Designed miniproteins, single chains, continued (5). Designs and how they scored, part 85

Each design is a single chain, and the fold is of that chain. pLDDT is the mean over its residues in the fold that is shown.

## One batch from the design tools (miniprotein)

Design m19139
Fold by ESMFold2-Fast:
Structure m19139 (fold): chain A 70 residues (1-70)
Amino acid sequence: GLEEARELGRRMATVVIVNKEEKGTKISDADIEAVGQAARDHVLAEGGTEEQAKAAEDAARDLLKKAQEK
């Protein structure tokens, strides 16, 4: 459902956040777009709906934007 899609987006975002933190690098706007797109594409490839794909993209982008601001 939608919550499972959001959780997928958050997991994908968390992997990127941890990798950037470990390397001392900043999360770029390009990173946010790429991960959001990847989350969307993953949900659609697995037979998810457009609403679920958007939920995964939005969840990934929201988490990455919050990490970028810190």
Scores: mean pLDDT 86

Design m19140
Fold by ESMFold2-Fast:
Structure m19140 (fold): chain A 58 residues (1-58)
Amino acid sequence: LRAVKDYPEGGIKKGEVFTVHKIIEGKNTTTLVVSNEKGEGLNITVPKGELDKYFEEI
């Protein structure tokens, strides 16, 4: 998974690559449990249905 635009609230920069471990569907949000290229774990929360607005599959 690659960021196609900056997501400042999550500290995510365009071009960053993540490995997706889990997808958590909330009422109004989708949360991805991911790791970055260094193996550091983080959570990325986006409005439900807007994942493809911020990320692409590689």
Scores: mean pLDDT 76

Design m19141
Fold by ESMFold2-Fast:
Structure m19141 (fold): chain A 89 residues (1-89)
Amino acid sequence: MAEEEFEKGKEYFEKGDYEKAIEHYEKAIELLEADGKKENREKLAEVYFNLGKVYEAMGDKEKAKEYYEKALEIEIEIGLERIKRGIER
C-alpha cells in the first residue's frame, strides 16, 4: 500500500506534476507511520528525501530543507545502528 503511493509519487514527479507527487508522498508517509514497523524507517527516509526534491524543484527551499533534514536524521540513525551491529559482531 505505502509502496504503491510512493511509486505514484515518483511517477508524478517525473512527469512534472509536483502537486500530485506531494499528495501521493504524503499518503505514503501516513501509511508508513500508521503501520509503525521499524522496517518502514528506511522507506520513510526515501519518501522524505523525494518530498525534499519536489519542493526544491518547485523553488520552495525552506520546505525542501525541512524534508531533507527529516530524511537525513532517519538515515543517520539507521547508519549508526548498522555500525554498532558491525562492531558488536
Scores: mean pLDDT 81

Design m19142
Fold by ESMFold2-Fast:
Structure m19142 (fold): chain A 68 residues (1-68)
Amino acid sequence: DKKKKLEEEAKKLREREKKLAERLEEIKKNDPAKYEEILKEVAKIIEEKTLPYEELLELVEKLIDEKE
């Protein structure tokens, strides 16, 4: 059922967004320069690539993991 899968994916996306926001807030508080670097890379990804939101979120998560 495509609709049920889409709803489950949306719920998982919200949970991932919350975790990502918490990680970014912690980085911003502890290392503002690193936070700015992450935002610059994220902005570049958004500008250069037309990606589905979920894939964009995954790339941002990987970027933060790499920078930590």
Scores: mean pLDDT 76

Design m19143
Fold by ESMFold2-Fast:
Structure m19143 (fold): chain A 61 residues (1-61)
Amino acid sequence: HLEEGIRARNAGDYEAAVEHYRRAIEEDPEMAYAYGLLGDSLRALGRDEEAEEYERKAREL
């Protein structure tokens, strides 16, 4: 799931990237890296408030 999200992001499909990163977090809630990537993709979509929440969670893990 994480790799699929990275591929989607590299292709410019940030919505698909967000979906894959959310699934990665569901499988491993302590994967700080996935929270950071989710935040970056949310910012690319203009969803800054959601991005800040996930970036904060990444720092706390």
Scores: mean pLDDT 79

Design m19144
Fold by ESMFold2-Fast:
Structure m19144 (fold): chain A 71 residues (1-71)
Amino acid sequence: SEAEALVAQGEEALARGDLRTAADAYEQASRLYAAEGKLDEAEKAAMRAAWLYLSVGDEAGARAAGAHLRP
């Protein structure tokens, strides 16, 4: 699926040290998983994105990464 492809893209970005690209890929994957009703996968991807955004000093990005999963 497109969400799985984005997870793979995020893993490749992490392997080369591109933390921001990895965070963006995991956030996109989370949104697609949520749209598919795969909430566990969406939450895991959102958590990865949030920690990666925090690791590059993007507090706003980290806060936004899981917003689509909050009621």
Scores: mean pLDDT 84

Design m19145
Fold by ESMFold2-Fast:
Structure m19145 (fold): chain A 60 residues (1-60)
Amino acid sequence: AEERARHMGRLVGEEYGLSPEEQEEVAEAAVEAARRSGGDVAAATRVAAEKAEEIRAERE
């Protein structure tokens, strides 16, 4: 579940046009969400998207 969540987080970060470092930050958020939800990939993907939007909004 964690490895799958990390992979999905990286893909979400890439889709948002984030840097490789930011993609890893999104991947970590996805892994944490998966741990909290008992391996719910849909929940992990949602949290990854929220984190990617946050990073994208903050970058200047």
Scores: mean pLDDT 78

Design m19146
Fold by ESMFold2-Fast:
Structure m19146 (fold): chain A 61 residues (1-61)
Amino acid sequence: SMEAEQLYEEGLRAFKEGKYEEAVRYFEEAAKLAPPNSPLQLEAEINAGIALIQIGLDKLL
């Protein structure tokens, strides 16, 4: 859906700005609204995972 795609794009913007917690929220919302088993759902889930890893690294450094 256009809504899921827009949330995904907002997640990418937040990620680019180093706002990883905001990026996780946008990617999780995008994944929930994406069609089940769609490429968009998978991409949003993967990028949420990457953002969570970045949060973990920031806490260690």
Scores: mean pLDDT 86

Design m19147
Fold by ESMFold2-Fast:
Structure m19147 (fold): chain A 65 residues (1-65)
Amino acid sequence: MLISPWQAAAAVVEALNEGLISEEAMSAVITAVLRRGPLTPEQLRDLLLQAGASEEAAEHVLSRL
């Protein structure tokens, strides 16, 4: 199933609000997602990890989608 860029962005913003990721990680992931368009859960996880988010933070973001 494909995740919309706006669903991914919303989940990433919530993770920042919960203190699970940095502002730098949030900005990098949102920028990448908006440029890329719809993506798979695996692609979103990879973007989160590449931006410096922990595996736990990435799993938390994906659990909301």
Scores: mean pLDDT 82

Design m19148
Fold by ESMFold2-Fast:
Structure m19148 (fold): chain A 90 residues (1-90)
Amino acid sequence: EELVKIGNELKSIADELIRIAREHGLEGFVRAAERTKELIDSAIKKKNKKGLLFAADGLISVARGLYRATGDPRVRELIEKIEELKKKLE
């Protein structure tokens, strides 16, 4: 139950990162975020906590790279949200 809730919140953050990356024309980050979203979805379906933690780390990495490339403050807020959600899984 908690795992599914956190996983769905991470998927929403992945969608927001995809949207921001598209706004900046950064197709590499769009693909990276889409791939990470697939890993999140798989972890939710399998109820795999370790898989979801791995996917969350991947999403943080994508978000940090996107923030480094853009300086977009929305991306920083999303990094903080992912870190908070990851802490709830630990």
Scores: mean pLDDT 88

Design m19149
Fold by ESMFold2-Fast:
Structure m19149 (fold): chain A 60 residues (1-60)
Amino acid sequence: LEEEIRELKERRDEALKNGDLKTARELQERISELRLKYMEEKGADPEIIELHRAVINASK
């Protein structure tokens, strides 16, 4: 999962260099969702998970 997130970050950065803002936004959203899912699966503190969700929602 961490490796997948890193790969998505590389794709996001590549999309930004190409001026593909829509693709970059979609990749960034996917990265954030995968991070939350990974933390939830690992039994991370629910408070921390909720904080990340709030940040994602605020970035809209």
Scores: mean pLDDT 74

Design m19150
Fold by ESMFold2-Fast:
Structure m19150 (fold): chain A 79 residues (1-79)
Amino acid sequence: AEEHNAKGKELLFQGRYEEAIEHFRKAIEEDPDYAEAWGNLGLTLALMGQHEEAREYAEKALELDPDNVLARTALAQIE
């Protein structure tokens, strides 16, 4: 899970959103309680303008970790 999350963050930094999403999804498949990966997925979707999906994933991240900064940032982006 950690390795896929790290790869996703690298791709997100490079603006390679589609590839980043694939790695974040791999991370949550391996560890469904990995709040950071859910938050990163939500943020990436928000940056792509996929507001409905971004909200779903950000809310899941906040359910796992109410103080998740990535999820809060994603929600701020789409509000």
Scores: mean pLDDT 81

Design m19151
Fold by ESMFold2-Fast:
Structure m19151 (fold): chain A 77 residues (1-77)
Amino acid sequence: HAEEAIKKLKEALKLVKNEEAKKYLEEAIEHVKNKDYEKAVEYLSKAADLAEEAGELTEEIEKLLTEAVKHIGEAAK
């Protein structure tokens, strides 16, 4: 599940153009790798908010981030 979360976050990172949102997605990936799932979700939420503010929160990006949250939740169990 952690590997699947990282895959979804990397796919979202390819689609997002806002540099601050990219930075928060990279932080989310690193926290998933370190099993710090609470911080991973926090950084993912910050990235989603910035993508929405930038007008970049497309249905595709939203789906990828939602799937990443689901896989982080499964990894945390």
Scores: mean pLDDT 82

Design m19152
Fold by ESMFold2-Fast:
Structure m19152 (fold): chain A 74 residues (1-74)
Amino acid sequence: SLEELLERFKEAVETIIKDLKEQGYSKEEIRETVDRVIDLLVNYAKENYGLSDEEVEKLRKELREFADKLIEEM
């Protein structure tokens, strides 16, 4: 389901944010890297799961909001 896919992608994004933070990257560098990762994940999902444009935009928005909140709380 779209919800299960979103949960899996959130876990991946959170892991990347935590790893980059532990390695000493700045918030700006983490944001840049995570934005690229989100684009890759969303494009992968569109190509492999046949998501509609509406579902793609929802997935992108939810992942960006999730990532931004985690980075701001650092």
Scores: mean pLDDT 86

Design m19153
Fold by ESMFold2-Fast:
Structure m19153 (fold): chain A 79 residues (1-79)
Amino acid sequence: MRELIEAADPEKVKKIEELAKEAIRAAMEGDLEKAEELIEELERLARELEEQGREGDAFVADLELAMALIALGVAKAIS
């Protein structure tokens, strides 16, 4: 069975979720600079997971990144 015991980096997944949540919150509060900084860090972590071949973790990171980017886009449109 693949990847089951390789959740050795649950900390990275949790950090990605936390970064996305914080980026969305910052965007909702109108703090576009903070939202962009958090999204940049999230993108770097997502890229790291992709390069490590962690398909499941990379997929979660990509979804979280997409949600954060949507929130930032909406915030920019209404700011």
Scores: mean pLDDT 74

Design m19154
Fold by ESMFold2-Fast:
Structure m19154 (fold): chain A 60 residues (1-60)
Amino acid sequence: SLEELYEEVVKKVEELLEKGVISEEQAKRILDSIEKAYKEKNEVALKVALHDLNELLSKV
């Protein structure tokens, strides 16, 4: 579901922040962007965000 996708993206942002890959300011900007995408039901934007965040996590 769209909600499950949103929750997965949020979890990935939290993991990147915990591992020090992104700053708190970067995390806030990403979370603001994905919250907007979720409210607008933009599934493509959420999938792109998830892909990009997974790529960052794979380098840690």
Scores: mean pLDDT 84

Design m19155
Fold by ESMFold2-Fast:
Structure m19155 (fold): chain A 67 residues (1-67)
Amino acid sequence: SEKEKKLEEIKKKLKLSDEEWKRVIEILKEMVKKKASVDEILEELRKIVPRINLEVAKELYKILGTK
């Protein structure tokens, strides 16, 4: 699907391992379910990927937060 393709591109751009990527997706899904803000998501993601920026966090939120 288009969403899966975009997610793979982000994973590759961030140079994350499969384990790091799985953890990022798990955190995103949990936080989206809780209606967390993008800022809260960014803070949690930075614990795994310190170099992640706000733009990437917004893109991930849009992909996974949209029904």
Scores: mean pLDDT 79

Design m19156
Fold by ESMFold2-Fast:
Structure m19156 (fold): chain A 66 residues (1-66)
Amino acid sequence: KKELERKAAILFTALGILRAALELGDVSYEQVIETAEEALKYAEQAGDNELVEKLRKIIDELRKKR
């Protein structure tokens, strides 16, 4: 699904920025994890297995650092 692929890609890009902001203390772990989980849902629905794997890794890292 074209729109789901685009939304997943946009959210993944936003996630990268949010992860940088998280290290500076500008955003909460909750906000970053929620964004990652939204990106994961769109990636799964789009069938983007590579993006799904990347997002699962990021979510796992974020949850461990909480």
Scores: mean pLDDT 79

Design m19157
Fold by ESMFold2-Fast:
Structure m19157 (fold): chain A 76 residues (1-76)
Amino acid sequence: GDAKEGARAGAAAGRAAGEAAAAEAGGDASSKGAGAGVGEIAGAAAGLAGADAAEAAAAGAAAGAKAGRAAAEAGI
């Protein structure tokens, strides 16, 4: 269904954006994992809540990037 497809697209985009943002901030594997995890969860949640694939991807990417950067700056 559309919600499941949106959730998958959002999760994938959020994971990638979170990992990339942590890496750009000089984060290690833990920071990259934190950003990827938050982005994946946020993107999946947006898709399941009825956001289309592009909206879910944008929501996941924004949340993941923020979390990844913050984790890298905190040294986690």
Scores: mean pLDDT 80

Design m19158
Fold by ESMFold2-Fast:
Structure m19158 (fold): chain A 63 residues (1-63)
Amino acid sequence: ALPSGRYVMTEKPAIDLGTGKVYEVGEELDLENPREIGPGIVQAIDKETGNPVLFSADGIEPA
């Protein structure tokens, strides 16, 4: 399980499910309550927007 905190996209983009915005490799997000919803797929809340975001568990690391 991933803790809440700041993460950087290292291998794969993240997608904002509220807006459809794609966060590219090298971009950072402040994530709240990350949870795995499928094998290797994590959903969390973007602290800045309040929107759910979807990303790969192996595509990010703590910033």
Scores: mean pLDDT 80

Design m19159
Fold by ESMFold2-Fast:
Structure m19159 (fold): chain A 116 residues (1-116)
Amino acid sequence: MSDEEVAEAALRALALAIGAGAAEAAARVGARLVSAVITELKVEGNEATVVARVTLESAAGTTVLRVTFKVEVEGDVATITEATVELVSGEEATAAAFAAGLQAARAASPYDLRAL
């Protein structure tokens, strides 16, 4: 598998996981996803590490998170091996809700990349 294929698979899995985090944050605290920006992408063999800056807004204000995400890719299968959320600024309740959604996405792995 090429580094580009591993990176693409990791970015698809990250998009799904961020979507799950955003959905949980919306459901629990009424937060809206404003942006998700990839700040770092590193591929080592069949594993990718992605760092993203995620911004959410709620009635309580703006919350900024640093998300560190590791994906192992084998054939058409992606496994989320690590997903961590760090609160950079804003609301702890929004960060906790987002992290819960992200962990649910990790627990649902592995993912069939042909279905993503």
Scores: mean pLDDT 86

Design m19160
Fold by ESMFold2-Fast:
Structure m19160 (fold): chain A 86 residues (1-86)
Amino acid sequence: SEVEEAERLIAEASKLMEKAAEAYRAGNYEEAIKLLEEAIELLERALELAKKGEPEEPERARELAEAARRGKEMAEKAKKEAEEKL
């Protein structure tokens, strides 16, 4: 379902954000930015899928949409911080 696909994309984005944090701590800011850009793309797709799944699974879809929005905000902030180091 769209909701299950959104959940998988959020999980993948979370892993990319974790790798980005590791790269940032190592001083590899370009790698961190690339990983965060990939995470943001996945979170945007997850948000779209969550919205499409709302008619069938309204509560789960809303929870995933909120998780995707929060994740995107965190990833965008982390990307800005990494860009400021360059």
Scores: mean pLDDT 90

Design m19161
Fold by ESMFold2-Fast:
Structure m19161 (fold): chain A 81 residues (1-81)
Amino acid sequence: AKEEVERIIELFREAAEIAEAAGDDILASLLLMAASVIRIAVENGKAEEALEEAKPLARLLAERAAAAGIDEAAELLREAA
């Protein structure tokens, strides 16, 4: 669970860098906020709960990235889902 959720956090950060480079500051900020919230949950011993919440959030953010035409970020986020 902890190793899996750390991988998802990393995918969110990678997607945020791609969104930032594409000029979508809102998507980049949303991805970084999501990564931070998930990390806080892990640090509080809630890695399993964080993993369950991270997957549907990754799917939602992947759809948002795809709608913005940022296909590379969408593909990374689909890997997290």
Scores: mean pLDDT 84

Design m19162
Fold by ESMFold2-Fast:
Structure m19162 (fold): chain A 90 residues (1-90)
Amino acid sequence: MEREELARFAARKIQEAAEKISKVMSQQKVNEFVQEMNLLFSEAMQDPSITSEEFLERVKKIVEKLNLPKEVADFVLELAREIGREREKL
C-alpha cells in the first residue's frame, strides 16, 4: 500500500470508529478521539522510529483516557493493529 493509500485508509477507519463512539458518547468525546488519533497517525507517518507496538500502546492510552466502552475500545484497537500492519509494509 502506498503512503497516500494508507493515509486514506486510516482516515476512513478513524471516521468509522468516530461514528461508533458517537452512538454511545458525547460529541466532545468524539472530537477528542478524532483529534488525538489523527495527531498520533501523523506523528507515526513522519517518525519511522515509532514501532507498530508503540503505536498500539499510544492508541491504548487514548482509549483509557477517553474511557471508551469495551465494544468500541475493541474496534479501535483492531483498527490500530490494521494500520500498524499496513504501515510495516511501507
Scores: mean pLDDT 81

Design m19163
Fold by ESMFold2-Fast:
Structure m19163 (fold): chain A 60 residues (1-60)
Amino acid sequence: MSSEAAREAQELLAARGFDVGPIDGVTDPRKRAVIMAFQGAHNLPVDGVPDDATLAALRA
């Protein structure tokens, strides 16, 4: 699992006002739930993984 992608997703989610907890590059169950909530809100596959599509949506 890419800790770099996970950390970027955490930083971008925090910048958008989501409470992701500590930005540590580790996807715990709480952080995965926040990623899934974001993915569902943006009509992306809800897998809890900070994939390229999820990161592209976060960067927009």
Scores: mean pLDDT 77

Design m19164
Fold by ESMFold2-Fast:
Structure m19164 (fold): chain A 58 residues (1-58)
Amino acid sequence: MDIVELLALGTEAFLKGNYKEAIEYYEKALKLMEEKNYPKEYIEKVRELIEEAKKKLE
């Protein structure tokens, strides 16, 4: 899976209330984005999505 597909799957899981799955997809995308040296702005946006999903599990 590429970064775009992982982010799409993460967002789909988030919208369905599957926050644990959303975190897993976002973390996989984040790892690939870091390996590809994506701009900090995009990396931070994905980190915010992970944090938001984690808050939903509390």
Scores: mean pLDDT 84

Design m19165
Fold by ESMFold2-Fast:
Structure m19165 (fold): chain A 64 residues (1-64)
Amino acid sequence: GPVSDAEILTAFGEIYIGIARVLEKQGRLKEASEAYRKAADYFEQAGNTDLAEEARKLADEVEK
């Protein structure tokens, strides 16, 4: 069936969470934080406020 814009945006958010986790494991913490922020932006655009908030918390935690 047709995929909604919100479903596509949520998928991009999940992809960026995956990228951020790989970067975090490599010790690339600023880049990981940027990827978590990107994920949060996609989740917010998708209307997934709770997922966006969690991604922002992950960005803040990994940066400090």
Scores: mean pLDDT 86

Design m19166
Fold by ESMFold2-Fast:
Structure m19166 (fold): chain A 81 residues (1-81)
Amino acid sequence: MTVEVQFGDNVVYLRIPNVIGPGRVLDLTKKLSEKLKEKGAFVSSSSGNTVGSVYYDPSKTSRQEILDMIRSLGYEVKVIK
């Protein structure tokens, strides 16, 4: 399953395209929250939304670490500009 990633200022936006229902993004954001809780990152998703967000402290983690965590959970990552 492919996760589309877009970068903002100290935030990583996550989307799973071409799927019906927000449950897959919710599962991904829950697992990321568990991995990132000690790294000064906050993960959010809204019920009924296909988009998640990872807000992070760049002194404690990086965009690359977040992408590597997504890959470690069995997802393919596609960065969109």
Scores: mean pLDDT 73

Design m19167
Fold by ESMFold2-Fast:
Structure m19167 (fold): chain A 55 residues (1-55)
Amino acid sequence: SLSEEQAEKKIEELKKAIDQRDLNKVEELLKEIIENASKEVLEKIKEKITKYLEE
């Protein structure tokens, strides 16, 4: 299971991969997050990424 600290690191890696348009890395990170994170952590990740994408 992903800890909150591990989730924060994955969020930062995901933001970087999005900025670099590295679709393979985005897919890898999303799969890892979805398979290992609790629903609560997934909702936090969704909110943070959505805010990042909304400028």
Scores: mean pLDDT 78

Design m19168
Fold by ESMFold2-Fast:
Structure m19168 (fold): chain A 70 residues (1-70)
Amino acid sequence: MEELIKKAEEAIEKGDLTLALSYVNKLLKEGKYEEAIPLLRKLVEIAREQGNDFIAATAERLLAEAEKKL
């Protein structure tokens, strides 16, 4: 569990947004919404900075869905 969060954070720091999104999706499938939310917020921020509209839009949608589960 903690390993997925760490791997997602490391992927975000390295700018590997596709890999980071895959780890966040695993957290969401496990029902870890509180842990996934801050990672999704960082993904949206960095994806927008990089001009990666697809990852930004996907992360924003997942963030809205996760927040509704709290």
Scores: mean pLDDT 83

Design m19169
Fold by ESMFold2-Fast:
Structure m19169 (fold): chain A 89 residues (1-89)
Amino acid sequence: MVEDLERAIEDAEEAIKLLKELEPLNPEVMKEAIELLEKAKELLEEAKRAAKEGDLEKAKELAEEALAIVAEMAEKYGEELQKLLEKKE
């Protein structure tokens, strides 16, 4: 669990970095997407702390909340992000 959470945090950090590189192409969309990913990362970091303290139930709830935020970002901004990535190819 802790190792999986560390990987998820690293993935979120890489995604945030990519979105910051894309920010000049569409600042409004990127700003909102970055804010959602930063919130998800914060929840994953709290989940990691709870897991280290042995509170696996709290860690699971926080991880599920982070996953819900990532899903919301994908639904709201996935199409726009796809278009921006296609332009970078």
Scores: mean pLDDT 76

Design m19170
Fold by ESMFold2-Fast:
Formats: C-alpha cells, structure tokens, sequence
Structure m19170 (fold): chain A 55 residues (1-55)
C-alpha cells in the first residue's frame, strides 16, 4: 500500500496552492521585491516542504 506517498504528494500540492496565494497577496500589498525575487522565495519554500514531506 502506497498511502503514505499519496498523502505526501497531496500535502505538497496543497502547500504549492498556498504558496501561489501568498505570492498573489504579496503583489496586492505592494511587496518591495521583483517578480524574480518573489518566484525564487516561492520555489525555496516549496523545496523545503518537499524535503520535509519526504522524511
């Protein structure tokens, strides 16, 4: 049974959705960084969560 792997993938998907929403909110609030910097921060957060879920 691969239930643990499916749960980890689902959590990663949910977290990616949250990161996308956070980037949108940052733009609405006039976050003082470029699109490239925001995208880099989003990718770093996603990688961190992916590593935690793989444990």
Amino acid sequence: MSNKIKEKNKKLEEFQKLVDEAVKLARERGYPFTDEELDKQAQELLEKVKKELEK
Scores: mean pLDDT 71

Design m19171
Fold by ESMFold2-Fast:
Structure m19171 (fold): chain A 85 residues (1-85)
Amino acid sequence: TVTVTVTLSGTLEETGKTMTQTLTLTVEPGEAVTVEVKDPKTGLVLRVDAVYNESTNDLVVTYQVYLEEGLKVLVSKEVTERVPV
């Protein structure tokens, strides 16, 4: 079991607004978990996908920030971390 905490902070040029969101999700070996949170004040959606590859002990975390209106993707990034054995 791996606990992933994602904290996103920043000002988005398209909206001119500052956003701070913290998500915590738990991933079991061999699982894929998706968590999505919407900020009603900004219309921004933060989506986090985490995939735990138990064969390599790699955790791949992808996060996207997009506007719900028009589904415009503003930020998309993938991070790979090796889980300590």
Scores: mean pLDDT 71

Design m19172
Fold by ESMFold2-Fast:
Structure m19172 (fold): chain A 57 residues (1-57)
Amino acid sequence: HLEEALRLYREGSRLGLAGDIEGARAAFEQAVRLLKEALGPDTSDEEARALLHELED
Protein backbone atom coordinates (compact mmCIF):
# COMPACT_ATOMS: atom_id res chain seq x y z
CA HIS A 1 0.00 0.00 0.00
CA LEU A 2 1.43 3.36 -1.13
CA GLU A 3 0.66 5.28 2.06
CA GLU A 4 2.37 2.68 4.28
CA ALA A 5 5.41 2.57 1.97
CA LEU A 6 5.78 6.35 2.17
CA ARG A 7 5.45 6.24 5.96
CA LEU A 8 8.25 3.65 6.22
CA TYR A 9 10.41 5.69 3.86
CA ARG A 10 10.06 8.75 6.11
CA GLU A 11 10.77 6.64 9.20
CA GLY A 12 13.94 5.29 7.55
CA SER A 13 15.11 8.84 6.85
CA ARG A 14 14.57 9.77 10.51
CA LEU A 15 16.40 6.68 11.79
CA GLY A 16 19.33 7.40 9.49
CA LEU A 17 19.56 10.97 10.77
CA ALA A 18 19.57 9.63 14.35
CA GLY A 19 22.47 7.29 13.49
CA ASP A 20 20.43 4.07 13.42
CA ILE A 21 21.83 2.86 10.10
CA GLU A 22 20.54 -0.71 10.56
CA GLY A 23 17.01 0.45 11.35
CA ALA A 24 17.04 2.93 8.45
CA ARG A 25 18.11 0.21 5.99
CA ALA A 26 15.37 -2.17 7.16
CA ALA A 27 12.70 0.54 6.87
CA PHE A 28 13.83 1.55 3.36
CA GLU A 29 13.80 -2.08 2.20
CA GLN A 30 10.25 -2.56 3.51
CA ALA A 31 9.10 0.69 1.86
CA VAL A 32 10.49 -0.40 -1.52
CA ARG A 33 8.84 -3.84 -1.25
CA LEU A 34 5.43 -2.38 -0.39
CA LEU A 35 5.64 0.17 -3.21
CA LYS A 36 6.55 -2.55 -5.72
CA GLU A 37 3.52 -4.53 -4.54
CA ALA A 38 1.29 -1.48 -5.02
CA LEU A 39 2.69 -0.54 -8.48
CA GLY A 40 2.99 -4.06 -9.88
CA PRO A 41 5.46 -6.96 -10.02
CA ASP A 42 7.48 -5.52 -12.94
CA THR A 43 8.51 -2.39 -11.04
CA SER A 44 12.28 -2.28 -10.42
CA ASP A 45 13.80 -1.37 -7.05
CA GLU A 46 15.32 1.77 -8.60
CA GLU A 47 11.97 2.86 -10.05
CA ALA A 48 10.32 2.34 -6.65
CA ARG A 49 13.03 4.33 -4.86
CA ALA A 50 12.79 7.16 -7.41
CA LEU A 51 9.02 7.38 -6.92
CA LEU A 52 9.34 7.35 -3.11
CA HIS A 53 11.87 10.19 -3.35
CA GLU A 54 9.52 12.14 -5.68
CA LEU A 55 6.59 11.69 -3.27
CA GLU A 56 8.65 12.86 -0.28
CA ASP A 57 7.91 16.46 0.75
Scores: mean pLDDT 75

Design m19173
Fold by ESMFold2-Fast:
Structure m19173 (fold): chain A 64 residues (1-64)
Amino acid sequence: SKNIERAVELAEELKRLAKELGDEDLTKNAERMLESAKKLTDDEKAKLGIEYLEGAIEALKEKL
């Protein structure tokens, strides 16, 4: 599913940004989100994940 692939890509970007901030807790949370995204099998859950991840990425970019 393209939605699942997009969720994985966004979770990988979130992990990259968390590492750039040097926050170990954010990095661990991003790794958990990435693992969850890779296990997605439901397109509707993938869509919700995309919305959440896009918001989280925007918030982290404001802090960089």
Scores: mean pLDDT 79

Design m19174
Fold by ESMFold2-Fast:
Structure m19174 (fold): chain A 70 residues (1-70)
Amino acid sequence: SIEEILEKGKKEIEKILEENKDASREEIGEKIREVIEKTAEELRKAGASDEEIKEVVEELLEYAYKLLEE
């Protein structure tokens, strides 16, 4: 489901931040971008609409931004 794919994306972002705490912001940003791209591809393969994919991508970006500020 879309919700399961979103949850997986959020957990992957959390893992990147936990495993890369000593990495540069640029390196972390690149890894987060890769997670977002993979999540969008999984959603497309699952039959999600372009609108649904945009919503999930925006939620993942917001989530990553919030975690980077903490």
Scores: mean pLDDT 82

Design m19175
Fold by ESMFold2-Fast:
Structure m19175 (fold): chain A 56 residues (1-56)
Amino acid sequence: SLEEMIREAYEKGIVSREELIEALREAGRLTGREVDLSASIEELIRQLARLLEELR
């Protein structure tokens, strides 16, 4: 799943927390959805995966 791919990228150090927050902020802007940027890593990943699916 997209969520698992994002989580694996984070766990391998390919993406940082700061990069996840930036991507989530941009995905929120593009979708018009409210996002929680102060959330846990797991919740940031879930939010990002959900919004990226909406952009398809």
Scores: mean pLDDT 85

Design m19176
Fold by ESMFold2-Fast:
Structure m19176 (fold): chain A 70 residues (1-70)
Amino acid sequence: SLTPEQQALADEASRLITEVAQLAEKNGDKEALERISELALRFMEAVERQDLEGLKETLAEIKKLYEELK
């Protein structure tokens, strides 16, 4: 089971993954779609391993991609 901190990171990442995917689709940005898909898989792996630092690092990369697209 995820800790409350891990769950909060997972909820934030799920929201941002959706927003990044929608922005990438709106812009026809195939590279951004591939990048967010890869980041979503890495995030899921961190969740399965209960790796708090991996969750934080992957969320930071997702946030960086979001900043590039907005």
Scores: mean pLDDT 85

Design m19177
Fold by ESMFold2-Fast:
Structure m19177 (fold): chain A 87 residues (1-87)
Amino acid sequence: GMEVSAEVDLSDPKNAQGAYDYVKDNPDVTKLTLKGELTEESLETAKENVRKIIEEFGAEVRIELHEKGRETSEELKKFAEEANEKQ
């Protein structure tokens, strides 16, 4: 089948929660890419929403690394890769 891809920019901390709502409203999305600068305060919310997206909707979640938020984006990327493998 065709892959349906979408992107969400995490530079706004509200988008960390909104990524789940986006996939819930667009359940045809098979791959979600999260990008932009992620803060440590939004990291835990982003991790929980990544897990819920993968577990509830079966979508693959990809994380694009960001220069200023590199350590937090690398941690989220590792979390998403591990969550995708457990599916």
Scores: mean pLDDT 74

